# Ledger of designs, part 8: designed miniproteins, single chains, continued (3)

Each design is a single chain, and the fold is of that chain. pLDDT is the mean over its residues in the fold that is shown.

## One batch from the design tools (miniprotein)

Design m8246
Fold by ESMFold2-Fast:
Structure m8246 (fold): chain A 111 residues (1-111)
Amino acid sequence: GAKDLAEKALELAKEALKIAKSGGDIEKAIKLMDEAIDLIDKALAQIKKQPNPDKDTLDKLLEAAKLVKEAAMVIMKSLTKDDPISLLNRVIGIILRAIGLEIEIEAIKKK
């Protein structure tokens, strides 16, 4: 259900942020962020079919999206001239997707 997807997305987002802040495996952090975004998208698709979506589930999805954005921004700030432009583009893409999800979730919460 949407709640299980939201809980998993939040855990993946938290792990991605820990890796990003520690300067660890950037590719692992990006993979976790991509997986979290996919789970948020799937949860929102289920929620849109519900007349009264669960507030706790929406709050968890919003937190997950915000943590993904924070993790991606931490990685972006850590990139140097030696890093490939393709990596910067991937990270910017994640930031934009996370912002889009935050806007969508907040719009649903206002209905």
Scores: mean pLDDT 89

Design m8247
Fold by ESMFold2-Fast:
Structure m8247 (fold): chain A 122 residues (1-122)
Amino acid sequence: MRALIVDDSEEKQQAVIERFTFDEVVRARTASEALALEDRRFNYAFIDVILPDGVTGIELAKELFERDIASIIVIIAPDEESGRFFVSYLRSQDIPASYLVLPGLFSEEEIEKIRKLIEELK
């Protein structure tokens, strides 16, 4: 399994790596770093919902899929409800998606931004 992990949190990146066996892992901290990998092809892209450069992980997910950088998107979520929402949204855009819940690894600020994004996408 070839995986791209897009998250500015080292702790969240480590949590993904510990849960799965990867043949190859590439880490990116920003949407810009991830999109620079346009010559690469990944089976999975694990993407945080809130990224430091003001781009949402949902916007990045669409770009990575449309550019064939990643075949399947996995949204890193604080809870089941948000994970299911973003997966439903991405699948409605014909993007193969799943989610991974990492409880306790999200700040209150990140959780508030995620709630606002959900309301914007409804």
Scores: mean pLDDT 85

Design m8248
Fold by ESMFold2-Fast:
Structure m8248 (fold): chain A 99 residues (1-99)
Amino acid sequence: SKEVEELLKKAREAYEKVFGVKISDQAIEEAKRILEELGIDVNDPKNVPDIVDLALMLQYAPELVEEYVEALKKYHETGDVEAARKIDELRRKLADLLY
């Protein structure tokens, strides 16, 4: 959707300007593909943070990807609080690696 593409553009520009971190088109495309396979709607603006974080993990912290994908799947399917906590933990680990 146009809204998702504009939000992705703004997120990519913000990461580059503030943190000097570039997010590739390939990483965004692969993140979207993985999330679609999990049944997550990549055209929903609320899921843009998951696209961005997964793309960053694929590019800069591939060791976090498997756990992040499993936590997202569990959270999306069940709303499990422990899965939500794992997502937040992995996002903090990503931030610590990049900033």
Scores: mean pLDDT 87

Design m8249
Fold by ESMFold2-Fast:
Structure m8249 (fold): chain A 93 residues (1-93)
Amino acid sequence: MESELEKKELEERSKKNAELVMEILAKSAIEKIENKDYYSLSPLEIHAALQTGKLTKEEAIEALEKGIAEAEKRNDKATVALLRSELEALKKE
């Protein structure tokens, strides 16, 4: 069994790494939105921005709708399906 010190250090490193990943993903989402690069937005980046408070639910919905429109222009049915699923999930919350 791990010592209490080793367990605490592992938990602190895991939490810090998770927070860093969420911050990087959130910043990526905001940068893509500012550059109107809605097609490159992933659901994971949008969720990170929502969880960190960098996007409101309404802004996330708008970004997903714009991403769907850009994917439809490219006949990217897989991306359209993915983004529509995320949009419906957000609207149910």
Scores: mean pLDDT 80

Design m8250
Fold by ESMFold2-Fast:
Structure m8250 (fold): chain A 99 residues (1-99)
Amino acid sequence: SMSEIRAEGFSTGVLTGYLMGKSSAEMIVQAYEVEKDWPSSVKVKSGKETVKAVKKLSPELTKQTSIGLEEISKKEPDIKDEFEKLSKEAKEESKKKEK
């Protein structure tokens, strides 16, 4: 789907920025600030697909995604509960891979 394509491309952008010495959390927040006109349902779907994509890439990216989603939840009241839930899920998933 378009949401999956966007989330996958977004995850690749986050990884590229991380390798260039930028915080993945900062990149996630910046990307959502640009896309703030998205309907709430699309924002939630994009958030879910981003978490799925970064879980496949690395625990560190998953942890940074958790931080970025938590910061977005503070700025976007209409998606706060869903993004807080996604942030918690991503944080717990990143901890499981520190074995």
Scores: mean pLDDT 66

Design m8251
Fold by ESMFold2-Fast:
Structure m8251 (fold): chain A 67 residues (1-67)
Amino acid sequence: TIESKAEPKEEIVLNGVRVILHKEMAELIKEVIAAGLLPADANVAAAIEIAQLYSLGEPIDPSALSK
């Protein structure tokens, strides 16, 4: 059964910042961190962007996020 009203959420901490994200996004971010694609000092916005690109199979360019 598919339900899209209230999707599960997960709390994560990135660079000292606590955020509550959709569970799928939080899991993608954890996967990106485990793969070494996310810099240790990356902020929340950068982590979300990288996770989205990762899920699409796009090449990750962290330097573009700091320009």
Scores: mean pLDDT 68

Design m8252
Fold by ESMFold2-Fast:
Structure m8252 (fold): chain A 75 residues (1-75)
Amino acid sequence: SLAGVRVVLDWAAEEIRRATEHRSEEEVLASVDTFRDNVIAEVEADPRLSAEEKAEAIALVEATAREVRAFVRER
């Protein structure tokens, strides 16, 4: 469900934020990009999601990745 996608994104954002404490900005940004790409691929491959739900989930993943990248760059 779309609610499940939101929970995963919130968890991942917190994990990425914690990872910043011990990693360079470049490494953290690369990890955010890799995470974004992996989650989008999983959403696109999920046969349980409609095309509309996939579009909404992808938009949410991209928005979350953008927010995390902005947070990392401000450090």
Scores: mean pLDDT 76

Design m8253
Fold by ESMFold2-Fast:
Structure m8253 (fold): chain A 75 residues (1-75)
Amino acid sequence: MPLEELKEEAVKAAVETAKEALEKGMSEEQAIALAENTAQRLANEAVAAGKITEEQGKEIVEEATKAAEEAVKEL
């Protein structure tokens, strides 16, 4: 899987997770924590499969978490 495709998947999953958490009445802090957990899981799976490096996985988690934070702030 191309790195860019994985980044887009992680960002989308994290943002959707954060939005769903807010819709269910969770706090902004809880929504971001769930989004980060979702991105971390995807990154860990890709690293374990040898598709990306640990450094790339960390970058994906950071980018996806920031996207979720921005989406939450815009709501």
Scores: mean pLDDT 82

Design m8254
Fold by ESMFold2-Fast:
Structure m8254 (fold): chain A 58 residues (1-58)
Amino acid sequence: DLAEQLIQADKARDYDTLAKTSKQLIALGPAAQPAIDLLRQKGYDFYANEIQMAIEDR
């Protein structure tokens, strides 16, 4: 799950993996919505909003 990978990367301060996972979520477009919703539920609203805005800007 890309959302879980992003959360784990953030906790580990692995910003390379965090950036890569964010790009993968953006590339999925609307299919990323369940992962974005999970990020919001887990309190990662900042990352969820950034990814959603990037998808909408495409």
Scores: mean pLDDT 80

Design m8255
Fold by ESMFold2-Fast:
Structure m8255 (fold): chain A 94 residues (1-94)
Amino acid sequence: SMEEKLKEVEKIFKESVVKIAEAAHAGDVEGLKEIAVETIKKIGEILEISEEKINELVEKFVKVIDENRDAPPRELRDAAIEALYLIIDEMIKS
């Protein structure tokens, strides 16, 4: 059901937020990207989003992180979490 899918999405997002914060605080930009890309793909599969749309959203996320690559750890963390949240919101509304 859609309700069960949304609960799974929320769980995955919350788990990813912890991992993203850890990667950002460690200065591991590539690890942060990997965690978020895997999260977007997994949530996209659950919500039955097309592969083309998933790839577009991954590209949007990576661009935000590259633009914030040299930001302080907390600012990189906050930018990454906000970008991921907006991407997931777009997938849910699709």
Scores: mean pLDDT 88

Design m8256
Fold by ESMFold2-Fast:
Structure m8256 (fold): chain A 65 residues (1-65)
Amino acid sequence: MKIHIKKVIDASDLSLEEAKKLKEQAERDARLEGLLLREELMKKDPSLKVEVSYEVTVLTKDGEL
């Protein structure tokens, strides 16, 4: 089983510095969400091979981060 977490955040109203901090936080949150979901699924069926991947895109006025 494969779980892919994709987050797209429109940060066009934020500064580049704030957008970078937001991306780092969103990547940490996505990783944690994936690990928790994997753990919950494996508690229901320990034979499941669960792979988790994530992608976080932050849109700014100057482009994608």
Scores: mean pLDDT 83

Design m8257
Fold by ESMFold2-Fast:
Structure m8257 (fold): chain A 69 residues (1-69)
Amino acid sequence: LEEYLQRLLDSMSEESQKKFEVLVEGVELVREGMSPAEAAKLIEERTGVRVSPAQVSALVARLEAARAA
């Protein structure tokens, strides 16, 4: 999983890499029982980076698929 995440980061611009890092934080919050909307709000409060609940949900699904492979 870590190798997969690093590969994705390497393929993105610096701005996209920053946004992806905070989206991963949101995925962990969702896994702890928060809704994607709650996770997105906490990320914005903590990091100042705005992410949508839809982006958090999409990344959860993609990371779960990657872990299964």
Scores: mean pLDDT 73

Design m8258
Fold by ESMFold2-Fast:
Structure m8258 (fold): chain A 75 residues (1-75)
Amino acid sequence: MSKVRKAVTDLIKKHGLYGITKQQIQDAANQYGVSPSSVSQMLQQMQQTIDTIAQLQGISPQQFEDNSIQLVLDQ
C-alpha cells in the first residue's frame, strides 16, 4: 500500500471523510513523508466515489462513510 493511501486512511479514521481540514492534510502528509497535494487528490477521489455510491443506494454520504469506509479503501 502506498504512503499516500496510509496517510488518507489515517485522516479518515481520525476525522471522518468530510470533516478533514487542510491543516490535517498537511500534518498527515508530513507524518508519512508524502505530498499534501497527493493526499488531497486521493481524498477528493474517495469523496466523489462515496458520494456516487451513496446516491445510487439512496443514503447520505456521511451515513455511508461510517459503514463502508474500509471497503472503499480496500478497492
Scores: mean pLDDT 72

Design m8259
Fold by ESMFold2-Fast:
Parts: structure tokens; C-alpha cells; sequence
Structure m8259 (fold): chain A 73 residues (1-73)
């Protein structure tokens, strides 16, 4: 079972950060993917890759660890 509330909170933080960085396109992709599947970890993969390469590597690592804890297998 996935904690959908915790996943939704994590996704919201990622989307908010992407919008603050001017990446509305990535934020929209995440929201669209989650509208189709609200517990899909792949929805965050591209966003986390961007964050890790854009100077937000510490936050990207924290988000990735939180995501991993929600989807251990």
C-alpha cells in the first residue's frame, strides 16, 4: 500500500519548486502524470533529474530518499 497523502505532499513540494525555478513545463508534466495515476513514482523521475542537475542536488537527494521510502519495492 502506498501512502497517497505523503506522496501527494512530496509531489506538491516538487511542483512548487519547479515553478519557482521557471520550469512550468516540468511542473505541468508532473501534474498531468499524477492526474492519470496519482501514485506513480515515474511522474517525479524527470523532475528529480532536473533538480539534481540544476544546483538543487541536496533537495533532489532528499526528495529521492522520501520517494524511495514510499515505494521500497
Amino acid sequence: AVDVAAFTALAGEVVALLRSLGREDLADEVEKALKADPANPEALEKALTYLSTSGQEELAQQFAERLKALFPR
Scores: mean pLDDT 78

Design m8260
Fold by ESMFold2-Fast:
Structure m8260 (fold): chain A 70 residues (1-70)
Amino acid sequence: VKEKIAKELKERLPEAPDKYIEMAANAAAQQGSNLDEESLAKALVALGVPKELAERLAKLAAELAKKQPS
């Protein structure tokens, strides 16, 4: 699940470092449809991710979490 989300995130945001992709994918895999986009973006910014990138990663991760796992 996490690997599939990470692949999709990297495909849509190829400029994002793998570390940030991995963090967003892990959050989406663990929280699934309960993933709050705004909370994830704030968490990523707190970890040092630039606000613009954090917001884009959070939005895509939340969308992908809603499509998974079934």
Scores: mean pLDDT 75

Design m8261
Fold by ESMFold2-Fast:
Structure m8261 (fold): chain A 92 residues (1-92)
Amino acid sequence: DLEEELALLSEASRPFARAVLTSPDAVRMGVLEGRYRGTSEVAREKGVDQSALDRAEEDLAAIKKELNVEPDEAVVAEWAAAMREAARKVLE
């Protein structure tokens, strides 16, 4: 659900995230890559079990292989920053 995913982001990031999630596959792939990057960084910082991240990494790799599209790096960077902010607030 788009609204549930947006709830994990800071209020300032939600308009951008909503726009990109309705965009072409390269932008959608960028969102998925950025989410994993931001979340995994904060999870490691907070001492969360790596096994929870292993499945997300495997799923991401499978999606990349299936879509055969390169992620938009600007979208990756934006989502990674947004997910780091959201995850820090949730894991405190």
Scores: mean pLDDT 68

Design m8262
Fold by ESMFold2-Fast:
Structure m8262 (fold): chain A 80 residues (1-80)
Amino acid sequence: SLEERKARLVAAADADIAFAEKQLEKYGYDPELRELIARMRQLKAEIEKATTVDEITEIGRRYVDVSTELMKKIKEKEKS
């Protein structure tokens, strides 16, 4: 279950990073979007390092917060 949870979160983080990088290419330089992508990459590294379910649960909560801000920023960019 720990390995399954880690794999799921890593896959989700990879997908979000890839999507955000495509949006960054489309809209050009954006320091806030770059910072959010960097935070997602840091969270992915923490997920890979985690050794307990409690650690994964806490990182997962932080991941949701960052993912929410990232999606908000992308929607803002879509509106110019």
Scores: mean pLDDT 82

Design m8263
Fold by ESMFold2-Fast:
Parts: C-alpha cells; sequence; structure tokens
Structure m8263 (fold): chain A 58 residues (1-58)
C-alpha cells in the first residue's frame, strides 16, 4: 500500500538524517531504497510525504 511505502520512506529518511545526511539527501536515499518495489508515481508521492514530514519536524 502507498501508506506503508510512505511510512518506510519516512523511517529511512529519519535514519539518514540521524547519520548526518541533509534533508534532500535523506529523501533521495529513501526513494532509492524503494525504487524496485514501487511505481514512479508511488515513489513521487512517498518522497513528497516524507519531505513534508521532515519540514514539519525540522
Amino acid sequence: MLEELIERAIRIAEEAIARGMSQDDAVAQAALSLADEATPEQLQEAARATWRHLEERA
């Protein structure tokens, strides 16, 4: 489900930021990690949701 992909993307991005990556790099890392199990449209939605989540928290 798209919602599960978004939750996984957020988790991956938060872990990347905890390791010292920028917000932009963290979102890119999440998208790359999910690229082979999601459609381009799902990846775009997951990236947008992840970026929004990080903006609200940062």
Scores: mean pLDDT 79

Design m8264
Fold by ESMFold2-Fast:
Structure m8264 (fold): chain A 76 residues (1-76)
Amino acid sequence: MPLRILVVNKDEEEAKKEAERIARTLKAAGIDAVVSYTTDLEKGLEMVRNGEADMLLVLEDGHVRAVYTKENPEPL
């Protein structure tokens, strides 16, 4: 089953760009993943909590600021 990654950024265009970059990097590394994006942190957290996403990445200025997982919904 592919790894489901959700990217959050306040700016929709930046969220989309980061999701595309991550998807391309993972594909090049031979990792089977589905990368989606949202501007809504609360919705993203709910998706991870409900098992609809495996990982939530909060990005600022192209850098990872926080990571949430189904096994650890608190910031890493």
Scores: mean pLDDT 76

Design m8265
Fold by ESMFold2-Fast:
Structure m8265 (fold): chain A 74 residues (1-74)
Amino acid sequence: GSMAEDAANKVAALVSRGQFQEAADYLVKEGFLSREEAERIAEEAYKKFLETGNFSVGAQVAGDLTRRILERKE
């Protein structure tokens, strides 16, 4: 897959385990996104988790946002 897809899949996997901060840290440490952008993704995923009680919904949101932002930078 593309780098955007690989990053999105990794972020989704971390969020699916409740690892919201680790997902943001991954994006920053790998140089994909700024801290502000990465934390915004984690916050949106966490909001969806709070609304649904489901980490898989948060993971989908985090993955989709990560892919969209990275695709726009290419």
Scores: mean pLDDT 86

Design m8266
Fold by ESMFold2-Fast:
Structure m8266 (fold): chain A 80 residues (1-80)
Amino acid sequence: SIEEVVKEIEKLIAEKLAKIRELLEQGKLEEAKELALELKFEIEEKIKKNKLPEEVKKKLLDKLAEGVEKILNEYHKKKE
């Protein structure tokens, strides 16, 4: 169902954001950026393939963007 797909995408976002944070804590900025780009591509593909409603699509993409931005901001504050 669409609800199950949304739950899977939300879980994927949470799991991958945690890994991005771990990479940044290790100073692996390039690997973290690569994983973030891969995650964005994967989520956009899942949204397109499952034809999710615009409201749901926006919420998922906003959640991803906010998560990545927050983690990168935390990293740059610690390094600068």
Scores: mean pLDDT 82

Design m8267
Fold by ESMFold2-Fast:
Formats: structure tokens, sequence, C-alpha cells
Structure m8267 (fold): chain A 97 residues (1-97)
């Protein structure tokens, strides 16, 4: 149970690093994700808007997509971290080729 919240917080911290989010924005996202359903949809909307405003490059957008997929899975009670990370690494390798 404590592991679930720690994993969500770690994903939000990585998203915050990519988007330069404040501590207040991180806590807002955590509460939205923990509420599930519509809260997770709202969190995804906020994150995507911030990514568009920041003008992230393609590798950063791929990383953000992977983090969002992991976060949405955890909000739905599934841990897909390893599967999503494997897909992200493959996508980045294809871009580098």
Amino acid sequence: MEEFEKKIRELIDEIAELLDLSEEEKEKLLELVKSGGEGMREASRIIRRKAEEKGLDLPSLIRLGALLSQLAALAAGKDLTEEVEALREQALAELAA
C-alpha cells in the first residue's frame, strides 16, 4: 500500500523534472492521480498542456508518454512500469538509428 503511493510520487517527480513543476503542482497532481477516474484524466490534461507550453523535444515527449502510461496504469491498480519502460527504450533506439 505504501509502495503504491511511493511509486506514484516517483513518477510525478520524474514528470516534474521534465516540465519544471513546482512542489505545489506536484502535490496537486498526486491528489488527482490518487482520486482515480476523472482525476487521472485531469492530471493527464494538465501534464500535456504543460508539455506543449514548454515545447519538449521528441525524446522528452516519448519519456513523458511512458511516465503518463505508467501513472495511468497505477491509478487503475496495475503496475506496468517494466513493460512501458521497455517500449520507451525501443522507441528511443529506433529514433537514434
Scores: mean pLDDT 75

Design m8268
Fold by ESMFold2-Fast:
Structure m8268 (fold): chain A 96 residues (1-96)
Amino acid sequence: SLSDGAPLYALVVRLRPVSDEEAREIDEKFKRIAEQVGALAYVAAREPSGHLVYVAFARTKSTMEKLGEEIQREFGDLVESIAVMPISAADAEAIL
């Protein structure tokens, strides 16, 4: 049943290294897409290697799957990894 799903889902995206200027443009686009699909929150980080890492959260798996599809469409050639993950009840309480 729908009531047996996880309390929160995360989308984790890792992109190939880009310039600082390109990273700022990608960050703005990611933010816009995440807001348009209805993500509750998102975090952007840059690894010392220059890779970009984005994490977004939503109450439904379908919202995170939709965000993943939009990210693949916009940034597909830059995407190294993309995953939708269920978050435990304890971790969801810590994040929200």
Scores: mean pLDDT 81

Design m8269
Fold by ESMFold2-Fast:
Structure m8269 (fold): chain A 74 residues (1-74)
Amino acid sequence: LTDEQIQQIGEIAQAVYKAWKEKGSEAAAEVGYELLSKTWPEAAKEGEEAVRNAKNVEEGVNRLSRIAMEAAEK
């Protein structure tokens, strides 16, 4: 992974975390899908589902970040 990719994934994770805290898991999943679709469209649906199905925000953010890292490493 490049430093730029790591930073971008971190920014996506922060946006998802904020959306979850403000509006819940469904809104967080939608934010994750939107942001992943801009750079890693192949990972967007998997990331959305991971956030939607997470028990808590930490699980959702961690799983989304791993999915994005896998797509970036390709």
Scores: mean pLDDT 86

Design m8270
Fold by ESMFold2-Fast:
Structure m8270 (fold): chain A 61 residues (1-61)
Amino acid sequence: SLDDVERALLTLFLSAARSLSPEKQRQLAQEVERIWKEGLAAGWSKEELVARVEAAIRRIL
């Protein structure tokens, strides 16, 4: 469900945020929001959305 996807992405964000500076937290939040909006518009799966967020986390770390 949409709620399950949103919860999964939020969990990934919160876990990563613990290790990030405030500036990097802001960058990650913007990337997650972008991925969420683009993915919903394009019909991406939960697995694709999760993979894209994990890739963004690795880039920002």
Scores: mean pLDDT 84

Design m8271
Fold by ESMFold2-Fast:
Structure m8271 (fold): chain A 84 residues (1-84)
Amino acid sequence: ALSEKGQAYQAKVEEKEAELRKEVAKAKSPEEALKVLTDYAIENKDDIAAIEAVNRVLEELVREGRLSEEDAVRAMQEITKAAA
């Protein structure tokens, strides 16, 4: 079982992940999906839960074959630079 802080953090991540999935579902190409995720992460760079949500959606898209591992790695690098 998660602590109250852990439960609140997980709920926040899941909420942002659901929002990102809706936006990514509107994307017609892997490039559009990647841009949605990177733009969201850059806009929310100071929000750890938002960055976690982006990473989870990127991993899901790679697992589903909708995004290449190389594109996901590049996106994570861009997000890391923006968060620094």
Scores: mean pLDDT 78

Design m8272
Fold by ESMFold2-Fast:
Parts: structure tokens; C-alpha cells; sequence
Structure m8272 (fold): chain A 110 residues (1-110)
């Protein structure tokens, strides 16, 4: 399981050297989050958001949501709240099924 995730990380890191994309940065962030490497997860989710420039999309909303979770794991409650609020705002605009989960996380972190 963990070995498979580490192999996927190496594959995506090689892919990003040739063709950097918001979705591949986001996927790397997800893999590092699953590996409990929250600092690297933050780094790659922030890179994904930089490429999307905060454009309203499911990818942007999910990146904010997972940034909130990663910062909460790192003990940065203030950053976690900021990013969960951004995720909630975009999920509301999209009528996205993750809205309820994001609102619940925001209430738990406050």
C-alpha cells in the first residue's frame, strides 16, 4: 500500500518535469496527504491553486478543502479555517456534494 503510493509519487514527479499541470500537482498533493507528509501535500496543493489562479472549479474547491485538512494536521488552525472557508464558498457556487462535509470540517476546526 505505502510502497505503491511512493511509486505513484515518483511517476507523477517525473511527469511534472515534462508537463506541469494543475491536476498533476493536485494528485501529488493527494498522494503526499495519504503518506501523512502534510508539508509536501501543502506545497503541491498550493502549486495546483497557483496554476488555476483560484478559478471556480471542482479542482480548485477540492484543493482548498485538502489544504484546510493538511494545515489542520500541521496544527495551523488559522490557515485551516481560511482554506475551508474558500472551499465552502466554491462548493456552494457549484452545488457540489462535498459542501456538507466541508461545512462540517469548518465547524469542527472553529
Amino acid sequence: EKEKLEEEVKYLEEQLKEDPSAINYFRLGELYYKLDDYEKAVEYFEKALEMTKGKVSPLTARAYYLLGKAYYKLGDKEKAIEYFEQAVNIFKKLNHPLLEEAEKMLKEVK
Scores: mean pLDDT 86

Design m8273
Fold by ESMFold2-Fast:
Structure m8273 (fold): chain A 66 residues (1-66)
Amino acid sequence: MEEEIAEAVRRFFEAVFGAEAEILSVEVLDENHAEAVFRVRGRTYRAELLFNPVTKRWGVVRVTLL
């Protein structure tokens, strides 16, 4: 589960910014909600993720600069 969430964050940032995210922490909040703290280009961010029950995949829905 944590690795699936980390992979979703890495794929999102590679696709959007062409840069790999360094995953600092992953927290599963419930069956459909998770948060990850990560670093990109020297900045620390929080990603909020939702589980899609149709595709059975985690997706990044919000990113906040810390």
Scores: mean pLDDT 78

Design m8274
Fold by ESMFold2-Fast:
Structure m8274 (fold): chain A 65 residues (1-65)
Amino acid sequence: TAAASAAESARAAAERGDAEGAGAGGVIFMHNAKDYEGAKRAAEAGRRGDGEAAAEQAVLSAKNA
């Protein structure tokens, strides 16, 4: 699904050290899924350079959708 694809892309970005990409991907996915609190947390994680936390939030949202 589009949600699963977005979560995978965010995790792949985090694995290669692209914190901004992981955060941006997570925000886009969660905004489209209407998970605004998750999007806020992903943006905050990306802003502080924590791409893994941003990707993890996206994966959790996709699993619970």
Scores: mean pLDDT 64

Design m8275
Fold by ESMFold2-Fast:
Structure m8275 (fold): chain A 83 residues (1-83)
Amino acid sequence: VEEEVIEQLVRTLEGAVEQARANPAASEEEVALLERGLERVRAARSAREALRAAAELEIELGADPEEVEKALKEAIEILEEME
């Protein structure tokens, strides 16, 4: 299931990058952050690394670190339950 988690995150971030590029109101900084986040997720060697990379991107985009850490913990717990 690690491959499915990484693939899902990559697909989600690819969509986010495309939407940001298509949005004339999106800043170059926001697009660059999304592109770097996508590269980090693609470089992940495990589903946990991919989930952490996605969480770091959300924090960089201005999300609350505590809420992101909570969501990351829940996602990792779900992944561990799926084994």
Scores: mean pLDDT 78

Design m8276
Fold by ESMFold2-Fast:
Structure m8276 (fold): chain A 82 residues (1-82)
Amino acid sequence: KERRERSKKLAEELAKAPSEEERKEILIENGVVVEAKTKEEMERQIEALRKEIERLKEKGAPEEEIETLERVKESLELALKE
């Protein structure tokens, strides 16, 4: 319940964010991502998100939840390139 509402709001905020810096801030503010100081920490978060996405897909979870986690993963991957 709470997770679904949070995922929807996060997806909307990420879609409106024009830059990677703003996306990173949104992720941190929503507590989805702990502010990582190293690339290794970000990579671990990306791996965890990837596994969660696969789990949700196998269980036939709502597309809204899957899309939200995919956007979070993409934002972290972009942050790693910076």
Scores: mean pLDDT 65

Design m8277
Fold by ESMFold2-Fast:
Structure m8277 (fold): chain A 95 residues (1-95)
Amino acid sequence: DPAEERIIAALKTLPKEVQEEVLKIFEDQIKRAEKEGLTAQQFINLINIELRKLKEKYGIPDEVFEAIQAALNELKDLSREEVIERLKTVIEKLK
């Protein structure tokens, strides 16, 4: 399965309010990556930092968090533009 489909599957196991917070992180970091010209690796690292804070705040299960993080880390080898498009797909499918 593509990384975006695995992210979607993992997020669907979480409460709707937590899903909305994750989508907000994706939207905010996409905007930052476009503005600052971040590499895919820098962009994904910033998302991982914000998701770790969310894990601590909402008590996201380790298995779910690790599944999302593993899928996101696969995107580090892609172009910034391709990562942005894949994350936009996640946002659109969960809204």
Scores: mean pLDDT 88

Design m8278
Fold by ESMFold2-Fast:
Formats: sequence, structure tokens, C-alpha cells
Structure m8278 (fold): chain A 71 residues (1-71)
Amino acid sequence: AAPALPDAELLGDLGEEVIEVMDANGKLVRVTIRRYRVRQLGAETTQASARVESEASPAAVGEAINRALAA
């Protein structure tokens, strides 16, 4: 979905990327990340949303989001 932050304006959809992260058991987890460029409180930032193909730990999803935002 589009960014759900209050007072955020969607400036652009940066597309989707599939990021593979390693969980605590050494299993690769596939996470689909969609990035958006938003303006909030006069500042432009990149936001991300995550979807998983199977069950994933919150830590694995957070790692995928951090990788997407760091790129």
C-alpha cells in the first residue's frame, strides 16, 4: 500500500525489490520491499513497505527494510 504516515504526501513510487535475508536459523527469507518517496513536514524521505512469501521473523523483515532504505 501507499505510505500510511499522517501528513505524508506521496511524491513517487520507486518500485519493488526482492531482498533475501538470513534468519536466526540460517534460512534465507525472501522479502518483497516497495519503496516510496514521500514529503512529510517539509522534508523528503524514502519510506518502505514489506511483503513476505512465507512466515518471517520481525528481525528478518526489519533487516530487509533497512537494506532497501540504505540503498
Scores: mean pLDDT 70

Design m8279
Fold by ESMFold2-Fast:
Structure m8279 (fold): chain A 88 residues (1-88)
Amino acid sequence: MEKPVVKSVTVNPATITAVQGQDSEATLTVTAEVEINGKTYTVTQTVKVRIPARSSAGTYTLTVPFVLTVDGQEITVDAKVTVNVVAP
């Protein structure tokens, strides 16, 4: 059996706004395309992520790892979302 290939990972929303000095929470819809044995599978999962408070305004990338089960195989994928921290 050939190794699974992660072809794409899409996160919606791609950008989350957080307020400086406050913890935030976001609900992300993650869609991954995975190729196994020449067949492409599309998997969609909704995840809630906690965005810890930051003392500085600015933007950063949050990496959210998650495990997919596709055709009996566990595949770990990293979803990346941009967090825009705004001043209060």
Scores: mean pLDDT 77

Design m8280
Fold by ESMFold2-Fast:
Structure m8280 (fold): chain A 93 residues (1-93)
Amino acid sequence: MKHYLEGDYEKAVEEAEKLLKEDPNNYVAQFLLAMSYSELGEDEKAAEYLAKFGRLAKDDPMLPVALAVVRVVSEKEGREKLAEEARRLLEEL
């Protein structure tokens, strides 16, 4: 059984939380939680998980691209706290 989680953000949260329980430093799971909470309208939680992602993923060459995408998407969706956290993390690079 493979989950295709397109539009099922509550399932995405459950799967990402399972990954974090196995490895608390799994920054891919932190990113999935940030995006899933953003889609659920949980702007503060989305920003919190993006902050954790940015701190752990400092050595990932995709980090600037991921943060730039999150900033653009969150600004378009009106997720002010997520957009501000993405901008803050980009300034720290």
Scores: mean pLDDT 78

